Designed miniproteins, single chains, continued (3). Designs and how they scored, part 53

Each design is a single chain, and the fold is of that chain. pLDDT is the mean over its residues in the fold that is shown.

## One batch from the design tools (miniprotein)

Design m9818
Fold by ESMFold2-Fast:
Structure m9818 (fold): chain A 77 residues (1-77)
Amino acid sequence: DDMAKRLAEALGISQSTAKKLLDKIIEEGGVTPAPGDSVEELKERALEKAYEVAKKLLGPKNAEKIVEILREHWESQ
């Protein structure tokens, strides 16, 4: 899990903890596609939801790091 590894390194936590956190963010931050949504628009909406969930769990500074990692990962794909 490339994402879990990057999160673990950025937050100074274990890879297993990062994976559980990522799973929770994805599950709780789910976004329903609307008709006419582009892939980019859907990604931006998902990043906003991920920020909200992560901020609630870890605070704003860690939430910013998580969103940056997610954005970079999705841009490289």
Scores: mean pLDDT 72

Design m9819
Fold by ESMFold2-Fast:
Structure m9819 (fold): chain A 70 residues (1-70)
Amino acid sequence: SAREEAEAAARANVEAAQKAIAAGKEAEVLANPDLTEEDKEAVKLVAEGKLEEAIELITRLALEAMAKEA
């Protein structure tokens, strides 16, 4: 389903951010000019240990985008 696909992508993105933060690269990730404000908020949630909130935020935004595009 669209939600399952969006959630799987969100989990992959959160895992990548968590690994970067664990490597001490949180500031470098947040300094990336290609990140949206929503992406930066998700990275901050990961840094705070709020992994499920970060996954739900990314999933929700992806589903909202899909609903408007198709």
Scores: mean pLDDT 76

Design m9820
Fold by ESMFold2-Fast:
Structure m9820 (fold): chain A 91 residues (1-91)
Amino acid sequence: MITKVTLRIEGEREKSLKAAEIVVREFAKNKNVLSLKSTVEENKEEGKTIVTIEALFDSNKEEAKETAERGKKKAEEETGVKVEVEVEELE
């Protein structure tokens, strides 16, 4: 069963990149991870960096959501940036 997780991180560059690192590390601990992609977009005029992390898990939605929620919690607690999570079951 394949589940897609998308996290969107928005904030100041250093904090957004640190938050992304925390999320990727948490996801990498899950043996069911199939792929990890990150996209970084900078709005230099507003001083904002947006990082989108897309992950595919060989797991059900509940298990993938638990991993996503742990990553979100750690990133938000350590950086103070807002992390948005979307979880979609594909198979």
Scores: mean pLDDT 85

Design m9821
Fold by ESMFold2-Fast:
Structure m9821 (fold): chain A 70 residues (1-70)
Amino acid sequence: APPDLEVLEKHMTPEQAELLRLLSEFSEAVRAGTEEALKRAEEVMKELREKYPEIAEDLEPALEAFKAKL
């Protein structure tokens, strides 16, 4: 991660830092576009559905598009 992101993370709440990590992992997985990355994206989505359901709902179309391209 960039140095500015590491510094920002120290001043975030644990919840905000966790959400940022989950969103970053999901974005990287979608960008990678492999079946292994899809499994990682599904694991991230499972955690998002449990902790941040509204954000998970907004990301469901992106996950479905990812699945459709594999």
Scores: mean pLDDT 78

Design m9822
Fold by ESMFold2-Fast:
Structure m9822 (fold): chain A 89 residues (1-89)
Amino acid sequence: AEEKEREALEEEIEATLYLMAATIYKKAGDLEGAIEALEKAIEELEETIELLEELKREGKASPQSLAMLRAAKEALEKLKEELEKLKKE
């Protein structure tokens, strides 16, 4: 259980790094780089959600893991909307 929570945190760190990269690419005017980085951030966030949902199904999710799951799902929806906007430009 704790090991899977750590794995979920590691995937969240990767997602954060890709989000930072997407921001830098946008400021530089590199829309392709921004889109690619944002797609990677979404992939890592989806992996975080899968790990946390698995912990929830196993009855091993802490209150903190459940809070992280909710936050990750909200972040994922927002990132998907941002990606759709970039792809239409």
Scores: mean pLDDT 81

Design m9823
Fold by ESMFold2-Fast:
Structure m9823 (fold): chain A 95 residues (1-95)
Amino acid sequence: TIEEAQRQAREVLETGFPKRIDQLLEKGYLTKEERDELLNLPSIQEVIDKLEEIKKKTKDEKTKQVLQKVIDELRALQRLITDDELLRRLLEEDR
């Protein structure tokens, strides 16, 4: 159901997102300060905005690519959570 899909997307954000950010820190794509700031932001949009700022400041192409992938993943999850009509269409097309 739509409600179950939205619940799963929220669970991925609540449990998966901290692990994903910790992985970025462990691989050197984020500083400890940037990691701590990202985990304390109150909304997905503010996290996306902060990741875009970090991406713009870096000169390392590999770091830019990794951060862009995380931004794209977060935007997809945000869309799934906030757009009931988009989610409904996707579920209907899979039938």
Scores: mean pLDDT 74

Design m9824
Fold by ESMFold2-Fast:
Parts: structure tokens; C-alpha cells; sequence
Structure m9824 (fold): chain A 90 residues (1-90)
């Protein structure tokens, strides 16, 4: 259904935008290497691998609270990518 597909894509887009804002804040605090991994996740290029690398880098450089926030942002990106894939099947 076209309307269902549009709704799923819109939700995925909004989820990515929210995650992008959080990832930009974390990148500013952790340095350009985290920013590069966050950009790769947002572009959908090896999102799972890049998300894992970003969480690892944040864990080394930032507080446990910021590491948890990164995990939430990565979960949001992963969910958005799943919804985008499902929307393509509609």
C-alpha cells in the first residue's frame, strides 16, 4: 500500500534526523574519528559495523552516560534502516 509505504519512510527519515542530531553532539565531544563513523552510519554504508566502531571509540573517550546515549542513537539508526528495507518491499 502506497500510503503505508510513505508513512514507514517518513518515520525512518525522522528517526535518522533525531539520531543525526545526537551523533553530531557526540562527535563534537569525542573528536573527528567518531564523526567519520557517525557519518558512515547515517549514509547507510556498513551501518552495523560503523555503529559498533563508533560505540567502541566513544567508550574509550567519553563517559559511560555518553556511551549509553551513543548506543541509543545507533539503535535508532538500525531501526530506521530496517523500516527503509521493509518499505521497499511494499
Amino acid sequence: MEKKRQKMLEFARKSLESSATLLADLAAKAGPEVGAQGQAVLEGKDAQKSALAMVRLVGQRLTPTQTSATGVAMAGVTAAKILEERAKEL
Scores: mean pLDDT 61

Design m9825
Fold by ESMFold2-Fast:
Structure m9825 (fold): chain A 85 residues (1-85)
Amino acid sequence: SKIKEYEEKIEELKDSTEPDDLLELAKAYLELAKVYIEEGKFEKALEYLRKAEALLAQLPADHPERLPLETEVGVAYLELAVRRV
């Protein structure tokens, strides 16, 4: 159910360049990546983490939510790496 909600949000926002939409989209990709890490679907998790990272890079460098979310993406990459060993 949560996966479906995130997938629908992604389809709705995927072509937007507005900062608020990029944030929502990055958050949706990050949350999907976390779900796929928990399910052991590491290739899907990696795809979504890369998408979140790319979207966050499009935000203004001084955006207050950029660094916190980039940090959270970094933590998710580390969790993925540990679980793949």
Scores: mean pLDDT 82

Design m9826
Fold by ESMFold2-Fast:
Structure m9826 (fold): chain A 87 residues (1-87)
Amino acid sequence: MKRREELLKKIEEKEKELLKRQEEVRALPEREAKEKQIELGRLLIEIGRELKELAEEEGDEEKVAELEKEIAKIEAKIKELEAELAA
């Protein structure tokens, strides 16, 4: 149970940071907004990985599969944004 509590705390802290950074993006020019969206995407992947660890500990195979798909989707979006910024 301590491991579950530690994961939940980490998820909560990262979710708070995600919300804060989303508000910051609203005031930024397009290029800077894309840079911040990449940072938000990376944070969202970290949250997804910790949620996946929780689902694995609970034996929820369906939830693990859903989270893997969402993580892959976010990773693909980050790569697209990185390519746009590099161009």
Scores: mean pLDDT 80

Design m9827
Fold by ESMFold2-Fast:
Formats: sequence, structure tokens, C-alpha cells
Structure m9827 (fold): chain A 55 residues (1-55)
Amino acid sequence: SFVVDATGTGKTGEDLKPIVDSLGGSAEVLSPTKARVNVPEMLRGRVLRKIDEHL
């Protein structure tokens, strides 16, 4: 798992949940701007790219 920080992007940690869920992972909101993402190692790069695209 890893932590994503959406500070300065205009997005929230809640905005990450549907993206991660659609890729077969799960996201846990830690704060309004941070989420812990749990995905298989093989999907980590794909999930990070998708999150960056949507932030």
C-alpha cells in the first residue's frame, strides 16, 4: 500500500476511491487531501498514472 496526497490539486481523498475501486483495489481516506491506496504490486504503476491523470 501507499499514500497519495491530493493537496493543491482541487481533489479530495474521497475522489480517489472510485478510481482505485475500478482497478480492483481499495482506498482508505486518511484526511480530506490524503488516502491510503491498497492494490496488488502489479497494478501500482497503473493506479498512480490514473490518479495523476484525474488530479
Scores: mean pLDDT 74

Design m9828
Fold by ESMFold2-Fast:
Structure m9828 (fold): chain A 63 residues (1-63)
Amino acid sequence: MIELTDEQVESILARLKKVDPELAAKFEKERPNLSREEIQEKVFDAIIEIYNKESGVKLEKKK
């Protein structure tokens, strides 16, 4: 998998908080207990969420 820097993770989390604060809060709560691989997986999920909300496509399912 592609490895993200700490700065990239922080940037993605900051953006996620703007589009989905609940998902961001869940990730922050879980982050201390996650492995690097699990963090990467969560971050990629967050990128997809951000893209879907910001690129004008319909929100996943929550409004």
Scores: mean pLDDT 70

Design m9829
Fold by ESMFold2-Fast:
Structure m9829 (fold): chain A 100 residues (1-100)
Amino acid sequence: PVPSILEQVLALMEEKKAPQEFIDEVKALMEKLSEEGQIDLAMVVLAIVLSPEGATEVGIPVLDKNGKRVTIRLDLAGKSLEELVEEFRRLSKEANIVPG
């Protein structure tokens, strides 16, 4: 089968020598998530992996309601990967919806 986007991200994590604990956390979440949730997980993980060492915040580019590129920023401090994926999904929905 063709590797999924998340499988490709896992391969990139291994190539970049990401901590084994982080790789294991991604694999555990992959088993719990729907296909849409796996894409969200892949985007969050890719942003973290491509960030400089010691980064406390990551930016993830998404498209708003008008097709304009918007960056969703996630604070990494004190959050699990599952919490970051949930926050990303919530903020992505809010970015595509005009408040009020």
Scores: mean pLDDT 75

Design m9830
Fold by ESMFold2-Fast:
Formats: sequence, structure tokens, C-alpha cells
Structure m9830 (fold): chain A 72 residues (1-72)
Amino acid sequence: MEEEERLREARRQMAAGGMYAVGEAVKRQEGVDAGIRAARELGDAMAAHYPEDAEEYRAGTDEAIARLKKEE
């Protein structure tokens, strides 16, 4: 795997993990809709602050939200 692609994938994975951690904490206290909102708001803020990495932050946020919606 090319180094640039590897670094972009690592950023996406870190974004997904971070957004999921925040969303899960809020979900446990206030429910799944609140958790999804918190993850989305943080993801949007990170994408706005780091525009060159915005695609990775948005993709990571979408992955985190998909995990938050998982029923078990």
C-alpha cells in the first residue's frame, strides 16, 4: 500500500474511533439519537477545522454513526 494512502486510511480510522467514542458516551447517557447528533456535530467541526482532511473526517464520522445505530 502506498504511504500516502496508508496515512489517509489511518486518519479515517482515528476519526471513526474518536467520533464513535464521543457518540457512544452520549448514547449511554441520553440515547442513540443524541449520540448520533454528538458524533455528527464533532465530525462536522473537525472537517471544517481541517479542510484538507475533511473527506477522511466525514467518512470516519459516517462509519461511527453506522456503528452507533447497530442493534444487539
Scores: mean pLDDT 81

Design m9831
Fold by ESMFold2-Fast:
Structure m9831 (fold): chain A 98 residues (1-98)
Amino acid sequence: SARYEAARAEVRALAEEARELVREAQKNGALSDKDAERVLAGLETLLAWVDAGADPAQVAARLREVLEVARKASTDEEFRRRLEELIERVEELRRQVE
């Protein structure tokens, strides 16, 4: 359905944005290489799930968990703030798709 395709596109875009944010944090030292690799592996798994046709609600719930791992792993204020904003957007999407 159009609603399902829109939700799938939105969760994919959020996961892609999260991946770029984590890559930037790794380059800037806001996230350690070990923690960045762990988070990026989680995000790659979620992107594969989206491509395989996974339920957007389930992907959004898991994306929130991956972003919380990144937030707890960093002490960088700006990176944590950007992750918190992204988590709020993921939770809004999750509420819309049930």
Scores: mean pLDDT 87

Design m9832
Fold by ESMFold2-Fast:
Structure m9832 (fold): chain A 80 residues (1-80)
Amino acid sequence: SIVEAAAEGIREAALELGLSEEQAEELAKRFVELAKETGSVGKAMEEVKRLAMEEYGLSEEQAERIVEAGERAGVRAALA
């Protein structure tokens, strides 16, 4: 699904930025849960950015890279 593809993009980008496998999986899982609960990928992405900065200590630029990776993966899946 598009949501699952976006979550995988988030996980991979988080790992590349130095988060542990556990932290990356938790961030991706929170994205999927938020997308389902809110019905909005945009709201889920905003919360992922906030969590990356507030709970994992990433900079705003690093958190934006995670969101952009998730968005790109989601768009790619939508076009397949």
Scores: mean pLDDT 85

Design m9833
Fold by ESMFold2-Fast:
Structure m9833 (fold): chain A 74 residues (1-74)
Amino acid sequence: EPSEEFFERVAEALGITPEEVREWYEKNALYPVLALLKKGLTPDELAEVLGITRAQAEEIIRALSEKAKTFKLP
């Protein structure tokens, strides 16, 4: 399970509450990440928000960027 700090950072980046991010995550673990990608975060911005390396962020963008373009908020 992601930390409370994860939900807080994602919420700040998306302009929503941490509770809403948790609700999205409980529906589908990819929803918060897809929302960040749809907002157009760079690899460096995504790495900072998720607390991961730039290389990991680039891998996520590669795997999910097309899916994020068609993603509709829950």
Scores: mean pLDDT 80

Design m9834
Fold by ESMFold2-Fast:
Structure m9834 (fold): chain A 77 residues (1-77)
Amino acid sequence: VKSVTSGELVDDGYKILVTAITNDDGSITLLAYVVDTKTGEITKVDVTQTSDTTATFSFKGKTYSFDLTTGKISRVD
């Protein structure tokens, strides 16, 4: 593993956690989980890399971006 970039965002009652692992071969593994802050329910979310520096995902009708360099998560819709 060359590097790990992670971020979190609390939005609309959900805690969103995204991790990007840069492997020794330069490939990136993306992991995302959403936690309902009221119930504690954990949902795994599929994340798509959209550029060299960004990945995007959707959860319950909302769209989020993740910066692969800084770990910043932002709602984009």
Scores: mean pLDDT 81

Design m9835
Fold by ESMFold2-Fast:
Structure m9835 (fold): chain A 66 residues (1-66)
Amino acid sequence: MVHELDPSLSELEQLRLYVEVYEALKEEIRRLRDEGRISQEEADRALAALDEAIALLRRRIEELER
């Protein structure tokens, strides 16, 4: 696994890595909710913020791909 973001990676590849990181954060938020560490409302708020960030990243990826 890669520990560091390689600056020689294309912007497209960097954006894809950020999407993966935010998707992993969404799984962590769901896990915290399932463990009762955060409320459903707190989880929903955090997931909504991450979904918005992912949507913006995917929009840029689409622009770079085609």
Scores: mean pLDDT 79

Design m9836
Fold by ESMFold2-Fast:
Structure m9836 (fold): chain A 91 residues (1-91)
Amino acid sequence: SMDEMEEELARKFAEEAAANPEAARAELEALRAARPEAVAQAEREDGPEAAALVAEAMDHAAKGLEAAIAGDLEEAVEHLKEAFRLAREAL
């Protein structure tokens, strides 16, 4: 199912981030830097509702990376799974 697929993908990402916190910090910085333009582009292409979903998805992705860096894999998986779900809804 899509939910199982999103959980598996989220767990894989969380484990990789926890295994390499330096790379995960770089990804977090890149994500934060990309957020304003990603949200603006979503608003231009699909309107304010899509922009809100993209913003929320990116915020959950950031929290997921932060949790993985801290070694909290369970929290990281929950946030990353939500990020994938919100990103899918924005499409």
Scores: mean pLDDT 87

Design m9837
Fold by ESMFold2-Fast:
Structure m9837 (fold): chain A 86 residues (1-86)
Amino acid sequence: SAGLESMIAGAEKMLEEAEKLKKEAEEKNASKELLEKLEELIERLKELLRLLEELRRNPNPSQELLEKTLVLAGTLPRELEELKAA
């Protein structure tokens, strides 16, 4: 589905941006709090990608899987933008 492929591409791009931000933050000796938040965001983006790949392979996903995926997909872009502004 075009929608699912778009979500996967978006999540991959967000993960790349978050990993780059963490590397730049480490090189600049950013606060431990910022580094921990970036690590948490990266792990949650990896979780989102795992859920999206599961949806891609499963033609009849559970309501629970769909809801969990949509919550992460709706939350993580805002969290990334907030950390980029910090």
Scores: mean pLDDT 86

Design m9838
Fold by ESMFold2-Fast:
Structure m9838 (fold): chain A 72 residues (1-72)
Amino acid sequence: GTALIALALRAIGVQFDAERQGNDKIKEKADKLIKKIQDMIKNYDGPLSTEMSEEEKKIEEELLKMEKELKE
């Protein structure tokens, strides 16, 4: 697997948690992030790597912020 697939699953988890908490703003952010990750996977035409790219690191940072907001 790639880091993008792991990030997609994590983003889906954030979406689910936001929906259960009634946090529509974070749910919408998670929906947009999932779409962004899906677009990156669809447009990936290179060799698979297990190391995170700069784009993947930025997605992880966005996920960490959303996860923190859901726990506050």
Scores: mean pLDDT 75

Design m9839
Fold by ESMFold2-Fast:
Structure m9839 (fold): chain A 82 residues (1-82)
Amino acid sequence: EKDVIEALGLIYLGIGKIDDARGDPSAVESYKKAAELFVEAGNYKLAADAYRQASDVARKHGDTELAEEFEKKAQEYEEKAK
């Protein structure tokens, strides 16, 4: 079950990377979904990485409040991954 959830997270991470490379702000939602799936799978390192990517995309598109929220989540899961 967790392995399947993690694999789905990797798929959304890939979608986010494609959207980000295209300059598509929907990359934020894809990275957020990936991060949520990695949290559910217990892979906090990948979750933190995905939230950091979501924060970077949100900031690029002018959503500073959302970027700060994702940075806080990334830091929280980085601490849990240690």
Scores: mean pLDDT 86

Design m9840
Fold by ESMFold2-Fast:
Structure m9840 (fold): chain A 95 residues (1-95)
Amino acid sequence: FSSVAEKYPPQVINVFHLLRLALTSEADATSKVQLLNTYLSAVPNPPQEELLEIINELESKPMVEILKEALAIAEDLEDEDLAEKIRQKLEELGE
């Protein structure tokens, strides 16, 4: 994990963790709103700086790009279950 954190910016790692939670729970990570709702459910009163980092990442990139980055991280971590779920979501989005 340390080597993965060195490769990716902190905001990307934070969004990856949100995506992982969303894909492993009842919430489908098919939209940025669902990712943000997952975060707010886990952290009801988040630090403003962390929330802004997550929002900036979600606003700056299309969902397809976020999923592709998350797929690379899941593969680096050898998390095949998560990688397969991300591939399915990318297929649903026409990728």
Scores: mean pLDDT 76

Design m9841
Fold by ESMFold2-Fast:
Structure m9841 (fold): chain A 118 residues (1-118)
Amino acid sequence: SSAREALLKRLDAARQQIVDIHNQIGEIIGKVVEPYGVSIHDLVLSITGYSIRLVGDAIDAGKYVDSREIMEKALREALLDAGASQEQVDKTLEEIKPLIDELRAKNREIAALEAQLA
């Protein structure tokens, strides 16, 4: 039906928008470290190393492991190590925050559309 075709088109558009938002986040963080000679690959390895340490510290302290809080802290440390200033890091995390909120909204839209198509 034309109604089903409209829902499928909206679903495909929402899925593409998620890919576009992920690419925007990667471009934002990549551009911050590029002037310091740090590749996105090196940044990912740095983030991974900090994430492992922060998870271990939280477990040892008997604290709940919040994956989002760990990723934010790991990204902050990795960007500082790359040579970014505290101000650049704070600005970068604030720029990413609305994109994370948009991802959450698009994931909810996808779930609603998939439920209507089932």
Scores: mean pLDDT 83

Design m9842
Fold by ESMFold2-Fast:
Structure m9842 (fold): chain A 92 residues (1-92)
Amino acid sequence: SEIELIPLEELYKHLGIVSAGVVASIARREAEKLSKELNMKLEVRFGVSTPENPKFDDPVLKRTNATAVRVEFVNEKGEIVDERVYYLYDPE
């Protein structure tokens, strides 16, 4: 599958509920903080990079072959206000 920037409902299909829920919880909290700080409404967008479908030129991903979630905070005009990357690994 081609995974780029996806809504939260699609994120659950790729990461499973637990991993997606943790990322979504962190992202929503950060969006609330940024929304208050910048005095604007923000929407959260998710992009997923997997070992099978790498999307990032990132030294951590190159070393670890990990799954990463890119989180974009988008204003009402569709402009990206901030961007963060979360690295996921299997908690064995």
Scores: mean pLDDT 68

Design m9843
Fold by ESMFold2-Fast:
Structure m9843 (fold): chain A 65 residues (1-65)
Amino acid sequence: SLKDEWLEKNKDLSPKEKFEAIKKEFQKEMDKVYADPNGTIADVKKVIDETLEAVDEAVEELKKE
């Protein structure tokens, strides 16, 4: 996905910077879903699930430091 490509390009960021970037991307994706009159609960769930996975990865990186 575009999100995975973005995170891969920015893999040299610190864990805190990655987390901040994840928060900004989550807000953008949620805004898009809410702005789309054809947006579904499945689209909301997808954004939430993808964000939780990214957050879990960033948290694990923070714990290793």
Scores: mean pLDDT 70

Design m9844
Fold by ESMFold2-Fast:
Structure m9844 (fold): chain A 82 residues (1-82)
Amino acid sequence: SMKSELLREAAARARAGVPVEEVLAWLRENYDLDEEEELAVRIQLEVLRMEAAGASDEELLAFARRVAEELGTLAEFEADLA
């Protein structure tokens, strides 16, 4: 689908070091993302960019915890790690 192709390209751009906000701006020009979809894509692009920049597993986990705390899902996140 067009959405899948655009998300694949977005992931490639994030891995290449393009800033998340620039990738999201490009996605918004090509696809109508709802607020939940944009948030999910933003989180995924930030993870991909951190991995491309050489972030450790501990740094990625700390980012995931921060996101879960901000979304009010911290208890569920901690349960999934146990």
Scores: mean pLDDT 78

Design m9845
Fold by ESMFold2-Fast:
Structure m9845 (fold): chain A 93 residues (1-93)
Amino acid sequence: SKYEELAKKLQELHLEMIDIYDEILELASTLPKEEKEKVIKEAKEKVEKLLKILREAQDLIENKAPIEEIEELIKKAEKELKELKEFLEKLKK
């Protein structure tokens, strides 16, 4: 039951990441070419880091790893997602 709750949390984080990334891409499309390329590159790097953490957490859930280890990765994913949200906010200015 706890593993099911953690799996749902990972899905929520993954979906939120996709929504934020899509919004970043839309905002980036309004920028001059050089700025757009820089923004997209930085956003991709942040998304790749977050995806790696989410994949590691999913693997731990599938292997029935200790709950504490999974929760640590989820907290790390939440921090990376917050940084991605802050990146989006700076683009909105």
Scores: mean pLDDT 89

Design m9846
Fold by ESMFold2-Fast:
Structure m9846 (fold): chain A 54 residues (1-54)
Amino acid sequence: MSLVGEASADGTRLTVTGIESDEDLAAAERLFGAAGYRLVELDRAARRAVFERR
C-alpha cells in the first residue's frame, strides 16, 4: 500500500494519495479516523481523498 499523506499548514486538512481500491480507502478512513479526521472529499480518478480534523 503506497499511501502518502500531506497535512495543510494549519493541520485541519489531510490529503491522502495512492488510494487504488475501496480497501485502501477503508484502511485510510480507519487509520485517520482514529486520529480524529473524517473523510470529506474523494477523487477516485486521482486516487485521492481529503480528510478534515474534527
Scores: mean pLDDT 76

Design m9847
Fold by ESMFold2-Fast:
Structure m9847 (fold): chain A 65 residues (1-65)
Amino acid sequence: MKKAEEYLIESLKELLDQGSRQNDYATFQRQSDVLIQEAERLISDPAMLQQFRDYVQQRIQQHQS
């Protein structure tokens, strides 16, 4: 794994977690879409990008539940 991309993913996860805690579902969905788009632009490692996508899906599911 690329160390710099690891820190980037952790930062994106922290932003996602803050958004899920502070925002309603509709706002959280929009924020999640933006964060995925940023990850797709910034992260070149497909395995790390997939890990972030999986994390986003998990958080959306938890917010719905």
Scores: mean pLDDT 75

Design m9848
Fold by ESMFold2-Fast:
Structure m9848 (fold): chain A 62 residues (1-62)
Amino acid sequence: GGAGAAATAYGGALAAGRDGAAEARKSMQHANEGDVEGAAKAAQEAGASPEAARKGALSGTS
């Protein structure tokens, strides 16, 4: 599942002052497909740091 990637993306977006629900959904979708890079990129677009986005994506894809 993509719960870790979604949580990372949403948290980053909230910290950046944005509603990251849509970006969290994209990150979770990529994670569910096993696309770690896509999940991390979507999380970064939601406002997560590159390191946090990658950790969340890895958590979501395993």
Scores: mean pLDDT 68

Design m9849
Fold by ESMFold2-Fast:
Structure m9849 (fold): chain A 123 residues (1-123)
Amino acid sequence: DPAARERERRLEAARMLLLSIAGLEIKKRNLDLEEQRKVMEEARRKAEELTENTPTMLDMLKEILDILKKTMIELKLSKEEVEEIFKTFRDLALGLLEREEDKKELEEYIEKLLEEVLKELEK
């Protein structure tokens, strides 16, 4: 079933990216093992939620990038850390898209989010 395979592909992508964001929180906040389990479990639940509630891979990736933006601002990351993390997420997220139109739209969205995060961190 092509629809079931696409859903599974999106779920795996969402888990990978959201667990990476959870890992950033764990590292920056020095969370204990119990707090780590809660953050990772929440990331897995959010991955399932986004996979079911977003119509496309592109829409799901945009929602995950919005979560990344909020996390970076809350953690008060340096400009250098923000740029490095966005570069890594950009390369991963673009690799998940097949259509050139979707890749262009995602790149433009990432550039907008990077500008917004850097402006917020200047405050």
Scores: mean pLDDT 89

Design m9850
Fold by ESMFold2-Fast:
Structure m9850 (fold): chain A 69 residues (1-69)
Amino acid sequence: MSREEQLAEFKQRYLDFLRNLDKLSVEEAIEELEKMIKELRERFPDDPQAQELIGHLELEREELLKELK
């Protein structure tokens, strides 16, 4: 599988995650985002597209963390 295909798969996972966000607890949603961020950092440490996606995931994680207060 190409790097581009792997990144497209992660983008699809993120879109599916957003689509099902209301079906997850806040804690489950944070855990899933943290898993995706970790996998992206480990697999694509120097990829600008992966860094952009990580940025989106971190913003969603920060918003969810605010809801726990």
Scores: mean pLDDT 80

Design m9851
Fold by ESMFold2-Fast:
Structure m9851 (fold): chain A 64 residues (1-64)
Amino acid sequence: SSRLDEAIRRVSRAVDDARDWDELSRRVAEIHREYGLDEDERLAVEDRVADAHNDRLLALARAQ
């Protein structure tokens, strides 16, 4: 699998497992660092994850 596909899977799990937006933000930052993602790659991951997990992301954001 591509590095981006692996990052997308890791961020998707973080969205499912995070209890709140602060935890999600921390986990996402850790994944970005681990995979060495640049800004364009981060946007690509964000776009794919948002498309798949929009309802949960909105729920987490509204709680913050």
Scores: mean pLDDT 83

Design m9852
Fold by ESMFold2-Fast:
Structure m9852 (fold): chain A 100 residues (1-100)
Amino acid sequence: ESQRLYQQGLEEYKRYSEEGKAHEERGRRLIEEGNLEEGFEHFLQGSGEYGQGSGFLRQTADQLESLDPQRAQQFRQLSIDFGKRSTELNEKAGRLLRES
């Protein structure tokens, strides 16, 4: 049971990570091309993906706490990391809005 929950958590982590990264990279490219509005939108979408992923990982950690505390702690750390990246992208988007 804990092994299945752990593997499902890793699969979803990779999914949110790939989506967040794709939006961040697309936003960066658009900004380099002078398209600040679309770049801003992609940074917000990336922030949303990481934020949603952070919530999912915290939920997964809570479910794992009684089954596998070490794996629960791993997902709590990944949740924190996603939350920080979500905040960083949201702050970058805010700066672009002021510069546009």
Scores: mean pLDDT 86

